# Designs tried in a protein design run: designed miniproteins, single chains, continued (3). Part 18

Each design is a single chain, and the fold is of that chain. pLDDT is the mean over its residues in the fold that is shown.

## One batch from the design tools (miniprotein)

Design m8638
Fold by ESMFold2-Fast:
Structure m8638 (fold): chain A 75 residues (1-75)
Amino acid sequence: MAQKERDELEAALFAAEQARRVLEALRDEPQDRRNAAMARVASKSFEYVLEGIKNGDPEAGKEKAEKVMEEVIEE
């Protein structure tokens, strides 16, 4: 795979994992709340991880994604 495809795959896999964690954390919440939280966490996790990879610091991107998940769970 070209580097772009590899970076996007890494970001997508991390985003999918964060989405699953959010669904588990909010399992007792209404479906609309879970769906909104999952969509936000997936989108932001993908964006931040991909940006971190491009900047040579994937861990910084993952830290930003974890912060978004924490904020979304608290809403």
Scores: mean pLDDT 80

Design m8640
Fold by ESMFold2-Fast:
Structure m8640 (fold): chain A 76 residues (1-76)
Amino acid sequence: MPKELLELEVEGSLHTMAGQIYLLQGDREGAARHYREAAEAFERAARLAEEHGDRELAERFRRTAELLRELAERLA
């Protein structure tokens, strides 16, 4: 996996975990912000995966980003 793609996947995962922690503490605004940042990271990861010819991985990242954006919208 390209280093940049791995870094974006890690960034997205860390923001997803932060969002979950904020949500458990009742901070909906904090959770929404972190879920949006996670979605942006996964969207960038999806583009890089497509550039490297990994359409399956790109599709998985796009679906994850969509879910995270929907979660952020429901919390805003």
Scores: mean pLDDT 87

Design m8641
Fold by ESMFold2-Fast:
Structure m8641 (fold): chain A 87 residues (1-87)
Amino acid sequence: SDTGQTLADLMIQQLKESIEQAKKLVEEGDFNRAEEELKTAQDLLNILEVLAKKGEVPVSQEKIDEMREELEEAINFLEEAKKKKLE
């Protein structure tokens, strides 16, 4: 339905914005806020995957997997930045 497509588009946009904001916060050294943004992205992706499996939003498993990989890359970026800040 058009409603499901609109919801999917809004959730994907918010998810991507949270990932990009987290990367910016990592570059600024704000690791606590970056972690909060990544947790928001994780929660949104989990909700989106559940809705997609129920057929409530028209999002493919391929798209979910791509977004999960992008999220994992952002998490790795945060963890590497934390290591470089150690003394």
Scores: mean pLDDT 86

Design m8642
Fold by ESMFold2-Fast:
Structure m8642 (fold): chain A 65 residues (1-65)
Amino acid sequence: SQEEIEEEIKKLEEKIKEIEKEIKKLEEELKKEKDPEKKKEIQFEIEILEGIKLIIRGIINLLKK
């Protein structure tokens, strides 16, 4: 039903918000980090989380059809 779809969209939007909070924490860690290898690891984690956000946004767009 449309109501079930709207509930699922809200859940996915909340997941995006939680991922955005995690990205912000990692960005703050990246600013403080001095070790080049650890910087690469943090950057990779941010890239993965950004990718997951794009997938979730894609799912939301499909559900809105």
Scores: mean pLDDT 88

Design m8643
Fold by ESMFold2-Fast:
Structure m8643 (fold): chain A 83 residues (1-83)
Amino acid sequence: MIDEKTLEASVLIIQGAVYKLIGEKAEKKGNLKEAAEYYEKAIEAYREALKLAEEAGDKVTAEGARKGLEEAEEKLKKIKEKL
């Protein structure tokens, strides 16, 4: 059970990173609404990953999720300043 939560958290961290990269690409193309949507998806993925990692007691995975969450939130904040 605990190991399954750690694996789920790791998958969600990867999903969040992918969404963040898609958002970054959209931002570079000037598609700010699409960038915002993908940064929001990244935030949701990292937030869920953080919950699962903390529940599993995996500090390393939790820290990875937290850093991803902070980066995605900062990206979204900058996009909202342009919208």
Scores: mean pLDDT 86

Design m8644
Fold by ESMFold2-Fast:
Structure m8644 (fold): chain A 82 residues (1-82)
Amino acid sequence: SKLEEEMRRAEEEIRRARERIREAEERLKRAMEELRKATTIEEITRAIGEALRAMGDIVEAELRLRRAERRLEELRRRLAEE
């Protein structure tokens, strides 16, 4: 059914969002390691820049995850009412 297809899409969005969070958390971890090793202003600036980008990606992915989880919950409720 169309509702089951929409549920599969929401589940796929959840999986993608979780994977994006993991990837961004790993990038943040690497950026923090590089910051610890940084000995020049250029190295510090680069590491901070990457850490900020990774944090932004985490926030965006978490917002997408919450949206997809709410959508899946709504779809499951509609399925139960049919």
Scores: mean pLDDT 88

Design m8645
Fold by ESMFold2-Fast:
Structure m8645 (fold): chain A 87 residues (1-87)
Amino acid sequence: MITITVEIPEDATAEQIFLKLANALVDAAEKQGMTDDEIARLLRELAEIYRRVREKHPDATPLELAQLVAEELEKRYPDIKIELKVV
């Protein structure tokens, strides 16, 4: 099981949240020995989840958006746990 901690500034934009999630996922995946192709696929899936969640929840706050994206990613990758910290 991989635990990923993502720090989200209280004033973060949706785009900043996506970038922070993407960077944290890449760092964790590299540490676990994932190939470049596997990392690229993971990032593509993250982008798809982010777009879908944002479209479905247009009124979501940045923190709520991050939580929904994290939950959806954890459903697809049950070995990944995402912990969100507001800073």
Scores: mean pLDDT 79

Design m8646
Fold by ESMFold2-Fast:
Structure m8646 (fold): chain A 85 residues (1-85)
Amino acid sequence: MIDELIEELKEAAKAGDVERAQELAEKIAELVRKASPEEQARAGLRLAEAGKEVLDALADQFAPEVVAEGRARLDAAIAAARAAL
């Protein structure tokens, strides 16, 4: 299930497991490509939400402006995905 893979991706990213994160991202992208428009929109929302959680967990590793821009973009992505559903 795409949602389970997104949760695994979030955990791998927080752990700094780049190889596992890349493998999971590739699997998610392939499944999303084959999904219906509604499923793609839901996956996009879940990915944006997971990205925000990862960014918040790793915020101290980035410049404050990068974190602020990342949060703004993810908030916009979440709003756009919700509007598409």
Scores: mean pLDDT 79

Design m8647
Fold by ESMFold2-Fast:
Structure m8647 (fold): chain A 100 residues (1-100)
Amino acid sequence: SIEEIKNKMLKTLEEIAELIKQARPDEKDVIDEHLKNIKDTIEKLVNGEITPVEALKRISKELNKIGEIISKLPDEVQEKVIKLYSEFRELLNKLLEAAS
């Protein structure tokens, strides 16, 4: 269901943020802002307030910024975060298909 996909996405996103904040405490405020923007966009998409195309555009912008932070992480943390990031992108694709 859309609700199950959303809940899995939010959980995965929080796991990504916690790993980044633990490895890079200096990025805490930046990652928290990107998370808020992604969560707000997901809520608007699920509520029908924005189109799937607009949601993808907004979330992709935020994910690109998170990707820049991931590239600076220690190798062991980077591998774990990349796996979660890939899981999040798969869930995003499923949410966009369900919302179309």
Scores: mean pLDDT 87

Design m8648
Fold by ESMFold2-Fast:
Structure m8648 (fold): chain A 79 residues (1-79)
Amino acid sequence: MSIQIDGSKPDAVEKATKLAKEAIEKGKLSFPVYLGAILKDGSVPSKVVNNEEELKEFAEEVVKKYKDNVIGFVVTEWR
């Protein structure tokens, strides 16, 4: 499932975390999940996250590193 966010917004991390949790619940997914950040250049830095704390940490790291280049997130089953 894809989630649209604007990494330039001050609430980007909170919005990404909330929407990712909602996507996990709606998709009936369970941890671990594959989480990817969608960047403007088409690259998708990604990580397997085992819990909500790791999910928030990844979102914070990506928004800090890539800022306004973050246009969304994707959440899927780890396989």
Scores: mean pLDDT 74

Design m8649
Fold by ESMFold2-Fast:
Structure m8649 (fold): chain A 65 residues (1-65)
Amino acid sequence: SSSNVPSAFGLELRTRREELGLSQRELAERAGVSQATVSNYERGLATPSEETYERLLRALEEAAA
C-alpha cells in the first residue's frame, strides 16, 4: 500500500511518466486532464482528487501496456 502524500505523488507521477517515455501532454491526454494539470501535480502545486488520482494511475498503466 502506497502512502498518499501530495508532494510524494507528484514526484512518483513524474518518475513513472518519464520511465515510460511520455510527455506531460501525452499523460494528460490519456488521463483526460489538461497538460497544465499534470504539470501542477508534478510540481506539487496541486493535489489530485481520488478520481483524478485513479485516472492518472490508469493512464500510466495503459501507456505501459
Scores: mean pLDDT 78

Design m8650
Fold by ESMFold2-Fast:
Structure m8650 (fold): chain A 80 residues (1-80)
Amino acid sequence: SREEAEAYLAKGKELYAQGKYEEAQRYFMKAISLDPGYAEAWYNLGLAYEAQGKLELAKKYYQKALEIDPNFEKAKAALE
């Protein structure tokens, strides 16, 4: 459900803030699994890969977020 996807996104953000990037990625992927149209989850997955130095993979996920929501300012800024 959307509510479960939002809960997984929130947990992923919490883990990201703690520097637990791999665990954060798993929760962002769980959110995406429940709602593949959740642009914010794709964006946060990109942030988690970028934090690990996986810049090309991060860019792919930022592009996916922007494809879903063309007005997602944070994803657009991340690609500049």
Scores: mean pLDDT 89

Design m8651
Fold by ESMFold2-Fast:
Structure m8651 (fold): chain A 99 residues (1-99)
Amino acid sequence: SAAADAVAAFLDRRMPEVAALARAEVGEAALRAALDAARPHLLRAFALLQAGDYAGAAAHFREAADVLAAALEAAGALRAAAAVRALGDEVVALLEAAG
């Protein structure tokens, strides 16, 4: 879908910068653990997005962003956590515009 393509393109553009920031703040192992915690929520968000459930996808992208940001904050990556929350807000806005 156009919404799925837009979300994928946005994350492909923005996530590498956030990942680099997180690696600089807390290192690869802490970033990997944070991503692993968020992964089930991201997989559910993309499954709902493919099914055309934009409201459900938005809720799970926000949950994924909150889980990822909380894990990064707990590890000491305050700037990366703030960036993740901002990305989550932008993804939700893209899905709300597409709905």
Scores: mean pLDDT 87

Design m8652
Fold by ESMFold2-Fast:
Structure m8652 (fold): chain A 59 residues (1-59)
Amino acid sequence: SKQEEAAKEGAREAYEAGKAGDVEAAGRLSRQGTEEGGGPESARMTEEGAVRGILEGGA
C-alpha cells in the first residue's frame, strides 16, 4: 500500500511535468521510476504517467 501510494505519486508528478511541457523533468522522473521507484510496478506507472502527460500536453 505504501509502495503503491508512492508509485501513484511518482506517476502523478511525471504526468503533470509532461502535461506542463517539461519534457526533461518528465523524462528524469520516468527514468528514476524505471531504475528505482519502489519496484517494477512503480517504474511502469511512472513511465506510463510521463508518456501520458506528454501526449496530453501536446509536447
Scores: mean pLDDT 69

Design m8653
Fold by ESMFold2-Fast:
Structure m8653 (fold): chain A 62 residues (1-62)
Amino acid sequence: SMEQRKAELERALAGLRTAKAQVEADIAAHSDDPEAVKRYREQLANLDRAIATLREELERLS
């Protein structure tokens, strides 16, 4: 159902937001390691794109 799909997308978004918060914390924890920070920032950009995509899908279901 559309309601089940919406719930699934909301759960996926919650997971991605949690992952994003963890990556932001990792960037702060590894600020003295430029190579690690670069990798974490790439992960953050990928998470932001995924969040944007799922938000757009969720809005289409509204």
Scores: mean pLDDT 89

Design m8654
Fold by ESMFold2-Fast:
Structure m8654 (fold): chain A 65 residues (1-65)
Amino acid sequence: SPNSQMAQDLARAAVTLYERGDTELARELLKRAAELDPSNSVLQEAARLSESDIERAARLAREAV
């Protein structure tokens, strides 16, 4: 679906931003990706962990896409 594709694009962008050291923007994009694809349990977990463990959140986001 368009929302699932957009969620994947946002999750990929979040991983790239995290790798570049922009952890705040990466966190915001992960939360937005989870909002767009509520059925994606891996993205939901990544968004949940984004505040406490952004490294693990980024690894999960990579699995989700």
Scores: mean pLDDT 85

Design m8655
Fold by ESMFold2-Fast:
Structure m8655 (fold): chain A 65 residues (1-65)
Amino acid sequence: MSVSLARAVKDYTAKAPDELTLKKGELVEVTAVGADGRVLATSLATGETGWVPGEYLEVLDSREV
């Protein structure tokens, strides 16, 4: 699967156990994209994985070569 390094462009608070809470500037790895525009991300600071709206993330690096 393609993995992308991304950063949170604004704060996001998880609204469900399957969602990830992010602080602005936090780095994450994106491992999947959901049908509703959410992405599955893993926080590099906490190691937690959860769904985040894609609009809250800025892609920094994409490993699809």
Scores: mean pLDDT 76

Design m8656
Fold by ESMFold2-Fast:
Structure m8656 (fold): chain A 60 residues (1-60)
Amino acid sequence: SMEQLWNEVDVALAEMAIAIAKRAKGLSKEEKIDFLKRVGDLLTSPEAKKLVEEAIKELE
């Protein structure tokens, strides 16, 4: 279904954003958290939002 496809896209975007945040040299912990919060706001998938929330929790 189209809904399943968009869920897969959102999850892939979340995973990519988390990887970028973790690899970003020169960003503070606070800047990484702010970036991930902004990414979470753009996602509609509950699964993708949960991935971002877990990544933020790991950084705190």
Scores: mean pLDDT 87

Design m8657
Fold by ESMFold2-Fast:
Structure m8657 (fold): chain A 57 residues (1-57)
Amino acid sequence: TDEELRRLVEQSLVEAGMPPEEARRVADRITELVRAGRFDEAQALYKEAVERAKARK
């Protein structure tokens, strides 16, 4: 489900080092892209977000 996807993405980003509030916003955006069928953009955003989170450590 969209909510399940959002929670999994949010948790993954928090574990990568992203602040919870930012992870929630990014997860919401990724879920919207997936719902719209824009999978390439969703994947690109997720990769970018993970790299940004790791760079903070």
Scores: mean pLDDT 82

Design m8658
Fold by ESMFold2-Fast:
Structure m8658 (fold): chain A 56 residues (1-56)
Amino acid sequence: SPEAQELNRKFREAYEKGDYEKSAEYARQLADLYKDNPVIRRIIEREAEELEKKAK
């Protein structure tokens, strides 16, 4: 979807800048778009958790 593409772009930009806090926020928002695909959603949520650890 266009929304998923935009969030993925923002995620990559934040990650490349070392802004892991913002990157995790965008990953969380991306996961919410996959509520109909629980396996994919879980993978993205785990990625967000790892980024939250890096932000500390």
Scores: mean pLDDT 83

Design m8659
Fold by ESMFold2-Fast:
Structure m8659 (fold): chain A 75 residues (1-75)
Amino acid sequence: MREKLAEGIRRLRELVEKEGATPALVIALQMEAKIAEELGLEEVARLVREAADAMRAGDVQTAVRHLEEAAEKAE
């Protein structure tokens, strides 16, 4: 499960880098944070939520950094 979550976060980070801060990707990040929360990975869920907030603010670079850290902690 952790490996699958980490892979999902890496895929979303790649999409954020390619597509930017789209509403669809913000929703996808919110769903991924929910999955992390349900798995008891509070730190991962927090970082993914912070990435979603950064995207809503138009700060793609900050979102990418949070997602990289989230993927690392998910493993």
Scores: mean pLDDT 83

Design m8660
Fold by ESMFold2-Fast:
Structure m8660 (fold): chain A 104 residues (1-104)
Amino acid sequence: GAEEALKKAEEALEKARELLAAGRYAEAAEAALKAAEAALEAARLALKEGDLEAAERALEIAREALGLMKRLLEEGKISEEELLEVEEIVALVEILVAILKITS
């Protein structure tokens, strides 16, 4: 369900922060992408379940992952293509949250 997917997203995001603090930039970027992908899955499940709160939590996680990726790009540690992938995921989560708000 959405709650289990949210837990996976939160764990991946925390791993990304730990790896970033350790200077392990490539692994931090991979963990941030995994956090965003898990957040998108949580948002999809939240939409199916009618759980707006879970979808909004998923959006928060996806936006935090994007923030880490933007920082890595600014520091020259990732490509613009890697950032774009996470930006696309955030946009999809925003659409799913918007659908839930309209269909409630």
Scores: mean pLDDT 90

Design m8661
Fold by ESMFold2-Fast:
Structure m8661 (fold): chain A 57 residues (1-57)
Amino acid sequence: ATQEELDKAGEELAEAVIAGDREKALEYAERLRELLRQLGFSDRTVDLFVGNLLSPL
């Protein structure tokens, strides 16, 4: 995982959440989870972080 990939996935997730597009938000959330796990974050930390970003849905 690279910083560029993280920034892109995070931005796409935020845009999907703001648009209310649950399907795209979940797709981008999975990508972000994969990237964060590759960087050595725990599954629990990843789920909490991504879950907070999905909270407005």
Scores: mean pLDDT 79

Design m8662
Fold by ESMFold2-Fast:
Structure m8662 (fold): chain A 88 residues (1-88)
Amino acid sequence: EEQKKAAREAISYLQKAIEAVKNGDFEKAREYLREAYRALLKLDPSDPIAQKALEFVEKALRALGQGNYDEAIKYLKEAIKLLEEIVK
């Protein structure tokens, strides 16, 4: 139950981050990504799905910092897809 709650929380923040990026609100996007990262840290770090989702969020943060907004959105969508496997 705790794992599914944390994954749903992370998905919610990642979706808000994608919307913020699309709206050009990059500072708000970074805040949502920090909140998503905190939710991801509640997941079992030995879970390969959780580990890979975290890697995609880290790649998205780097892409966002480089101005590669489309790439950032793609990585965030990949992270969401992985986390959906935990919440089903």
Scores: mean pLDDT 87

Design m8663
Fold by ESMFold2-Fast:
Structure m8663 (fold): chain A 66 residues (1-66)
Amino acid sequence: ALSAAAVAAVRAALAEQLGVPAEDITVSQTPPYEATIDGRRVTVSELVVTLADGRTLVLPAVRVAE
């Protein structure tokens, strides 16, 4: 799961890259699930970014299981 600080950092970075206000960007995270990628067990979740104009971007986020 992402902390509030991590969500804020992602919003700030996307605002800078896209040239839009951070308040126009909503970031949410899908429920994590486990997968095997390249022989490693990993926890996978996706970041869903919604812009004020209705565009939605899906960014894969992967955490390696220890």
Scores: mean pLDDT 72

Design m8665
Fold by ESMFold2-Fast:
Structure m8665 (fold): chain A 95 residues (1-95)
Amino acid sequence: SFEEIKKELLEVLEEIFEFLKDKFSPEELKKFEELYKKIKESEDPEEIIELTKEVLKLIVELAKKNELSREEAIRLTALMIRLTGLLFDLELLKK
């Protein structure tokens, strides 16, 4: 269960990265890569939840400063919904 949730989380993060890669500044790209690596290496659901929230914050700030097309906004919304669901699954797993 935890391994499956973590695998799907990493896959969603990779999709977000591929989708937004051209919109990242070098500093934002480095921060995303550092957060992704920490999530990949972590075995602690609580740590993964907090790191994923930092990724969400980075994505929101990126979306705010870039004018997304309607299609890009729809795709990002779908990815954010999937990510939020996985965070909920991790919270339930902790309990």
Scores: mean pLDDT 82

Design m8667
Fold by ESMFold2-Fast:
Structure m8667 (fold): chain A 57 residues (1-57)
Amino acid sequence: SLEELAFEISEKSASTDARTYDKEEAIERARELATKELGEEVGEKVKELIEKRVEAS
């Protein structure tokens, strides 16, 4: 599903780029990439999922 795909993208993006970017920048990059590949709806979902995941860390 789109939600499942967005979750996997958000997980990978937040983990991989955390050292290079602050949390806010990492979230924005993941949203932009998801939007480009899968559309704005998925981009917004990725942003929400990353925010939840980073908050849970």
Scores: mean pLDDT 65

Design m8668
Fold by ESMFold2-Fast:
Parts: sequence; structure tokens; C-alpha cells
Structure m8668 (fold): chain A 72 residues (1-72)
Amino acid sequence: SLAAELEALIAAYRAGAIGDEELARAARLRSEQLGEPEPPDTPESRAELLAWIETVARVVANGRAEVAAQRA
């Protein structure tokens, strides 16, 4: 599921197995899926995909903010 994929991706990022470039690429791929033809009766799927993209973007932003905060 998208939720399980998101959790695994965030866990890998927090463990240092993947970088913010990998997270950004994953968000881009999911964003591209939003532009594809989709069945009209999948509003929950669309909402889940949007939440997934927003969560990835937030994780990347928080990681970058932490690095910036350590640069005095």
C-alpha cells in the first residue's frame, strides 16, 4: 500500500540508507501519477497519494531545516 511504502521510505531515510534526492524522486514519480488518467471512482486513492507527496516534502524540508539550524 502507499502507506506502507511511505513508512518504509521514511524509515530508510532516517536510517541514512537513502538521501533527500531519493525522497524527492519518489515524490516526483507520485506527482506524475496524479496527472495520469484515473478512474473517477477513486477519490480516496487520490487523497492518499496527495497526502503521501505532502508527507515526503515535509520530511525533506524538516531534514534540511535541521541541517540549516546547525549552521551558525
Scores: mean pLDDT 63

Design m8669
Fold by ESMFold2-Fast:
Structure m8669 (fold): chain A 79 residues (1-79)
Amino acid sequence: SLEEEIKKAFDELAKKYGLSPEDREALEQTIKELRDRYLKAGLPEEEVNELILEMLKTNNPFEVQRRRARILAERRAAA
């Protein structure tokens, strides 16, 4: 499932960078805040989960932000 993929990607990121338990908690909080902001902006839950997974895999906030902007623009054009 997508949730399992997110968990795996998070675990791989934590292992790759040697994150402490405190750093893991801080990252989890950051992801939660980012998720809440995307949901507030009107992105579907499935798209938000995909963006979080992409962020964890690529570690590139710029690409995630660009994808978010594209999704919102497409939804705006469709409305």
Scores: mean pLDDT 70

Design m8670
Fold by ESMFold2-Fast:
Parts: sequence; structure tokens; C-alpha cells
Structure m8670 (fold): chain A 74 residues (1-74)
Amino acid sequence: SLRERVLREVLGLNTALGRPVTARELAERLGVSQSAVSRALRELEAEGLVERRTDPVTGATLISLSPLGRELAA
């Protein structure tokens, strides 16, 4: 499912880049719309699998895996 692909991509990019990622980066990597990624991220956040944070400088929404999300994505 897209939700599972988003979860794995967040893990991969958080690990490779050493930083949280944006919904736009996820959309570009997965070849889907940003709105589709945002829907999947809302579902994952409701399940406690991802965490969202706002960058105070840029206003961008930054996405990282929770500890539970890392276990399920592995």
C-alpha cells in the first residue's frame, strides 16, 4: 500500500540524510502527489508511527519515524 511505501521511504531517507524529510521530498521519491502522501502521513501519525514537526525558520513540515514506526518499517 502507499502507506507502507511512505513508512519505508521515511525510514530510508531519515537514515540516509540524517535528518527529517518533507512531504514534498516523499512525493517526488515515490512518484505520487503531495496530497496522497499527506493523507498517508495523517494515517501513520494517527497510528503513532510518524512524528511531525514544524521548522520554525522555513515553516516546512518535517517528518520522522517514531520508535514504533522504525520497528514496523524494518
Scores: mean pLDDT 79

Design m8671
Fold by ESMFold2-Fast:
Structure m8671 (fold): chain A 88 residues (1-88)
Amino acid sequence: MTFEEGRKNDDPPLPSDTETKFETNPSLGPVRRLLKQGDYDSAIKLAQNRLKYYPNDPAAWQALGEALEKQGRLDEAKEYYEKARKLV
């Protein structure tokens, strides 16, 4: 907890029309809101709970990937994105 005293970066520019693919599923609305709020841990948990019942939901895999990407876990994010691709 003493190691992470890094400055927050500047406010990221809002994408005008770039990557909004996981918003197709309304059942993942709460996950998307948590991602926008920066609560990636809660978004991950919610998407994982969704996948316990519906493991073939590509949108849930993409939501997990995005949350991990936002946390800087790019390698794990790539794996979840690839799982989503295989399910479409």
Scores: mean pLDDT 68

Design m8672
Fold by ESMFold2-Fast:
Formats: sequence, structure tokens, C-alpha cells
Structure m8672 (fold): chain A 61 residues (1-61)
Amino acid sequence: MSKAVAEIVGLVLRAVGYMLEGDLEGAIEALEEAIEIAEKAGDEETKEYLEKLKEKVEEEL
């Protein structure tokens, strides 16, 4: 597993933790960090999935 994939997984788990606590703003911030890592890694497919996940979290605000 690449370092970027491990970092993205960690950030997604952090975002889920924030969502369970009701901290939707914290969840969005963690997802934005994951999107940035995916973009820098050139992983456009993962970036698109994370952007869609962020949009769904934003709809809950």
C-alpha cells in the first residue's frame, strides 16, 4: 500500500469519527485533506469518490 493511500484511509476514518460525534465541519475538513492527498498522488478516481462523500456530508448540514 502506498503512503498516500494509508494517509487517505486514516483521514476517512477520522471523518467518520467526527460524523458519529455530530461534528460535520470536522468531518468535511478531514475529507478536504484526503482530497488534497489524492490529487497530489494523481489518483483522480479516489479524489472523485472523496469529493462525492464530502458533498453528501455537506447536505447533512
Scores: mean pLDDT 80

Design m8673
Fold by ESMFold2-Fast:
Structure m8673 (fold): chain A 66 residues (1-66)
Amino acid sequence: SEEEIIEEIVKETGISKETAKKILELIKELGLFPDEEQIKEIAKKTGVSEETVLKAVEIIRRKKLK
């Protein structure tokens, strides 16, 4: 479920549940394979690092592609 994805992002990255939810919503709009500019924009909108966004995207991808 989406709640399980959010919880895994929080566990693996240490970001807030609200921030994890915001990243998930942005990925729903952009797709599972955002480009470098999309990653930078997500980082800017959420206030987290690009590395944190990339890790969250990898978690979302793993959970959605099973």
Scores: mean pLDDT 83

Design m8674
Fold by ESMFold2-Fast:
Formats: sequence, C-alpha cells, structure tokens
Structure m8674 (fold): chain A 73 residues (1-73)
Amino acid sequence: MKTSYLVAAYLEAVANYIETGDEEKAEKTIKLVRQADEAIEAGNLEQARKYIDEAEKINPGVAELLRKALEAA
C-alpha cells in the first residue's frame, strides 16, 4: 500500500532529525518527500523519480521508502 510507504518516509525523515539535530536537512528531506508524494498522486512518475534521486543524496533510507511507494502506486 503506497500510503504506508509514504508515511514511513515522513517518519524516517523526522527520526533522522531527532538523531542528528539538523533542522535544515530535515526540512529539505520532508519537502522532497512531499514533492514525490504529490508527483506519485498526479501520476507523474518521471517527476517522482527526480525527487527520489534528490532524496537519495540526502537520506538513502527515505529514498528507498519513496521508491517502494512509487512501485506500489
């Protein structure tokens, strides 16, 4: 179910913030999760992949969860 993976991606971004204290990195990651979520919901798979690739550079765990959400869509 894509919603479960999307929720997990948001929670992973927040968990990383709690561990690192890096608010700017957390805000960037959450923004990318939201943008990927919106692209998946719109059926824009190419745009979703672009946001996932950007998330991979910041947080690979979040990117993996977003890829699972994309595959489940």
Scores: mean pLDDT 80

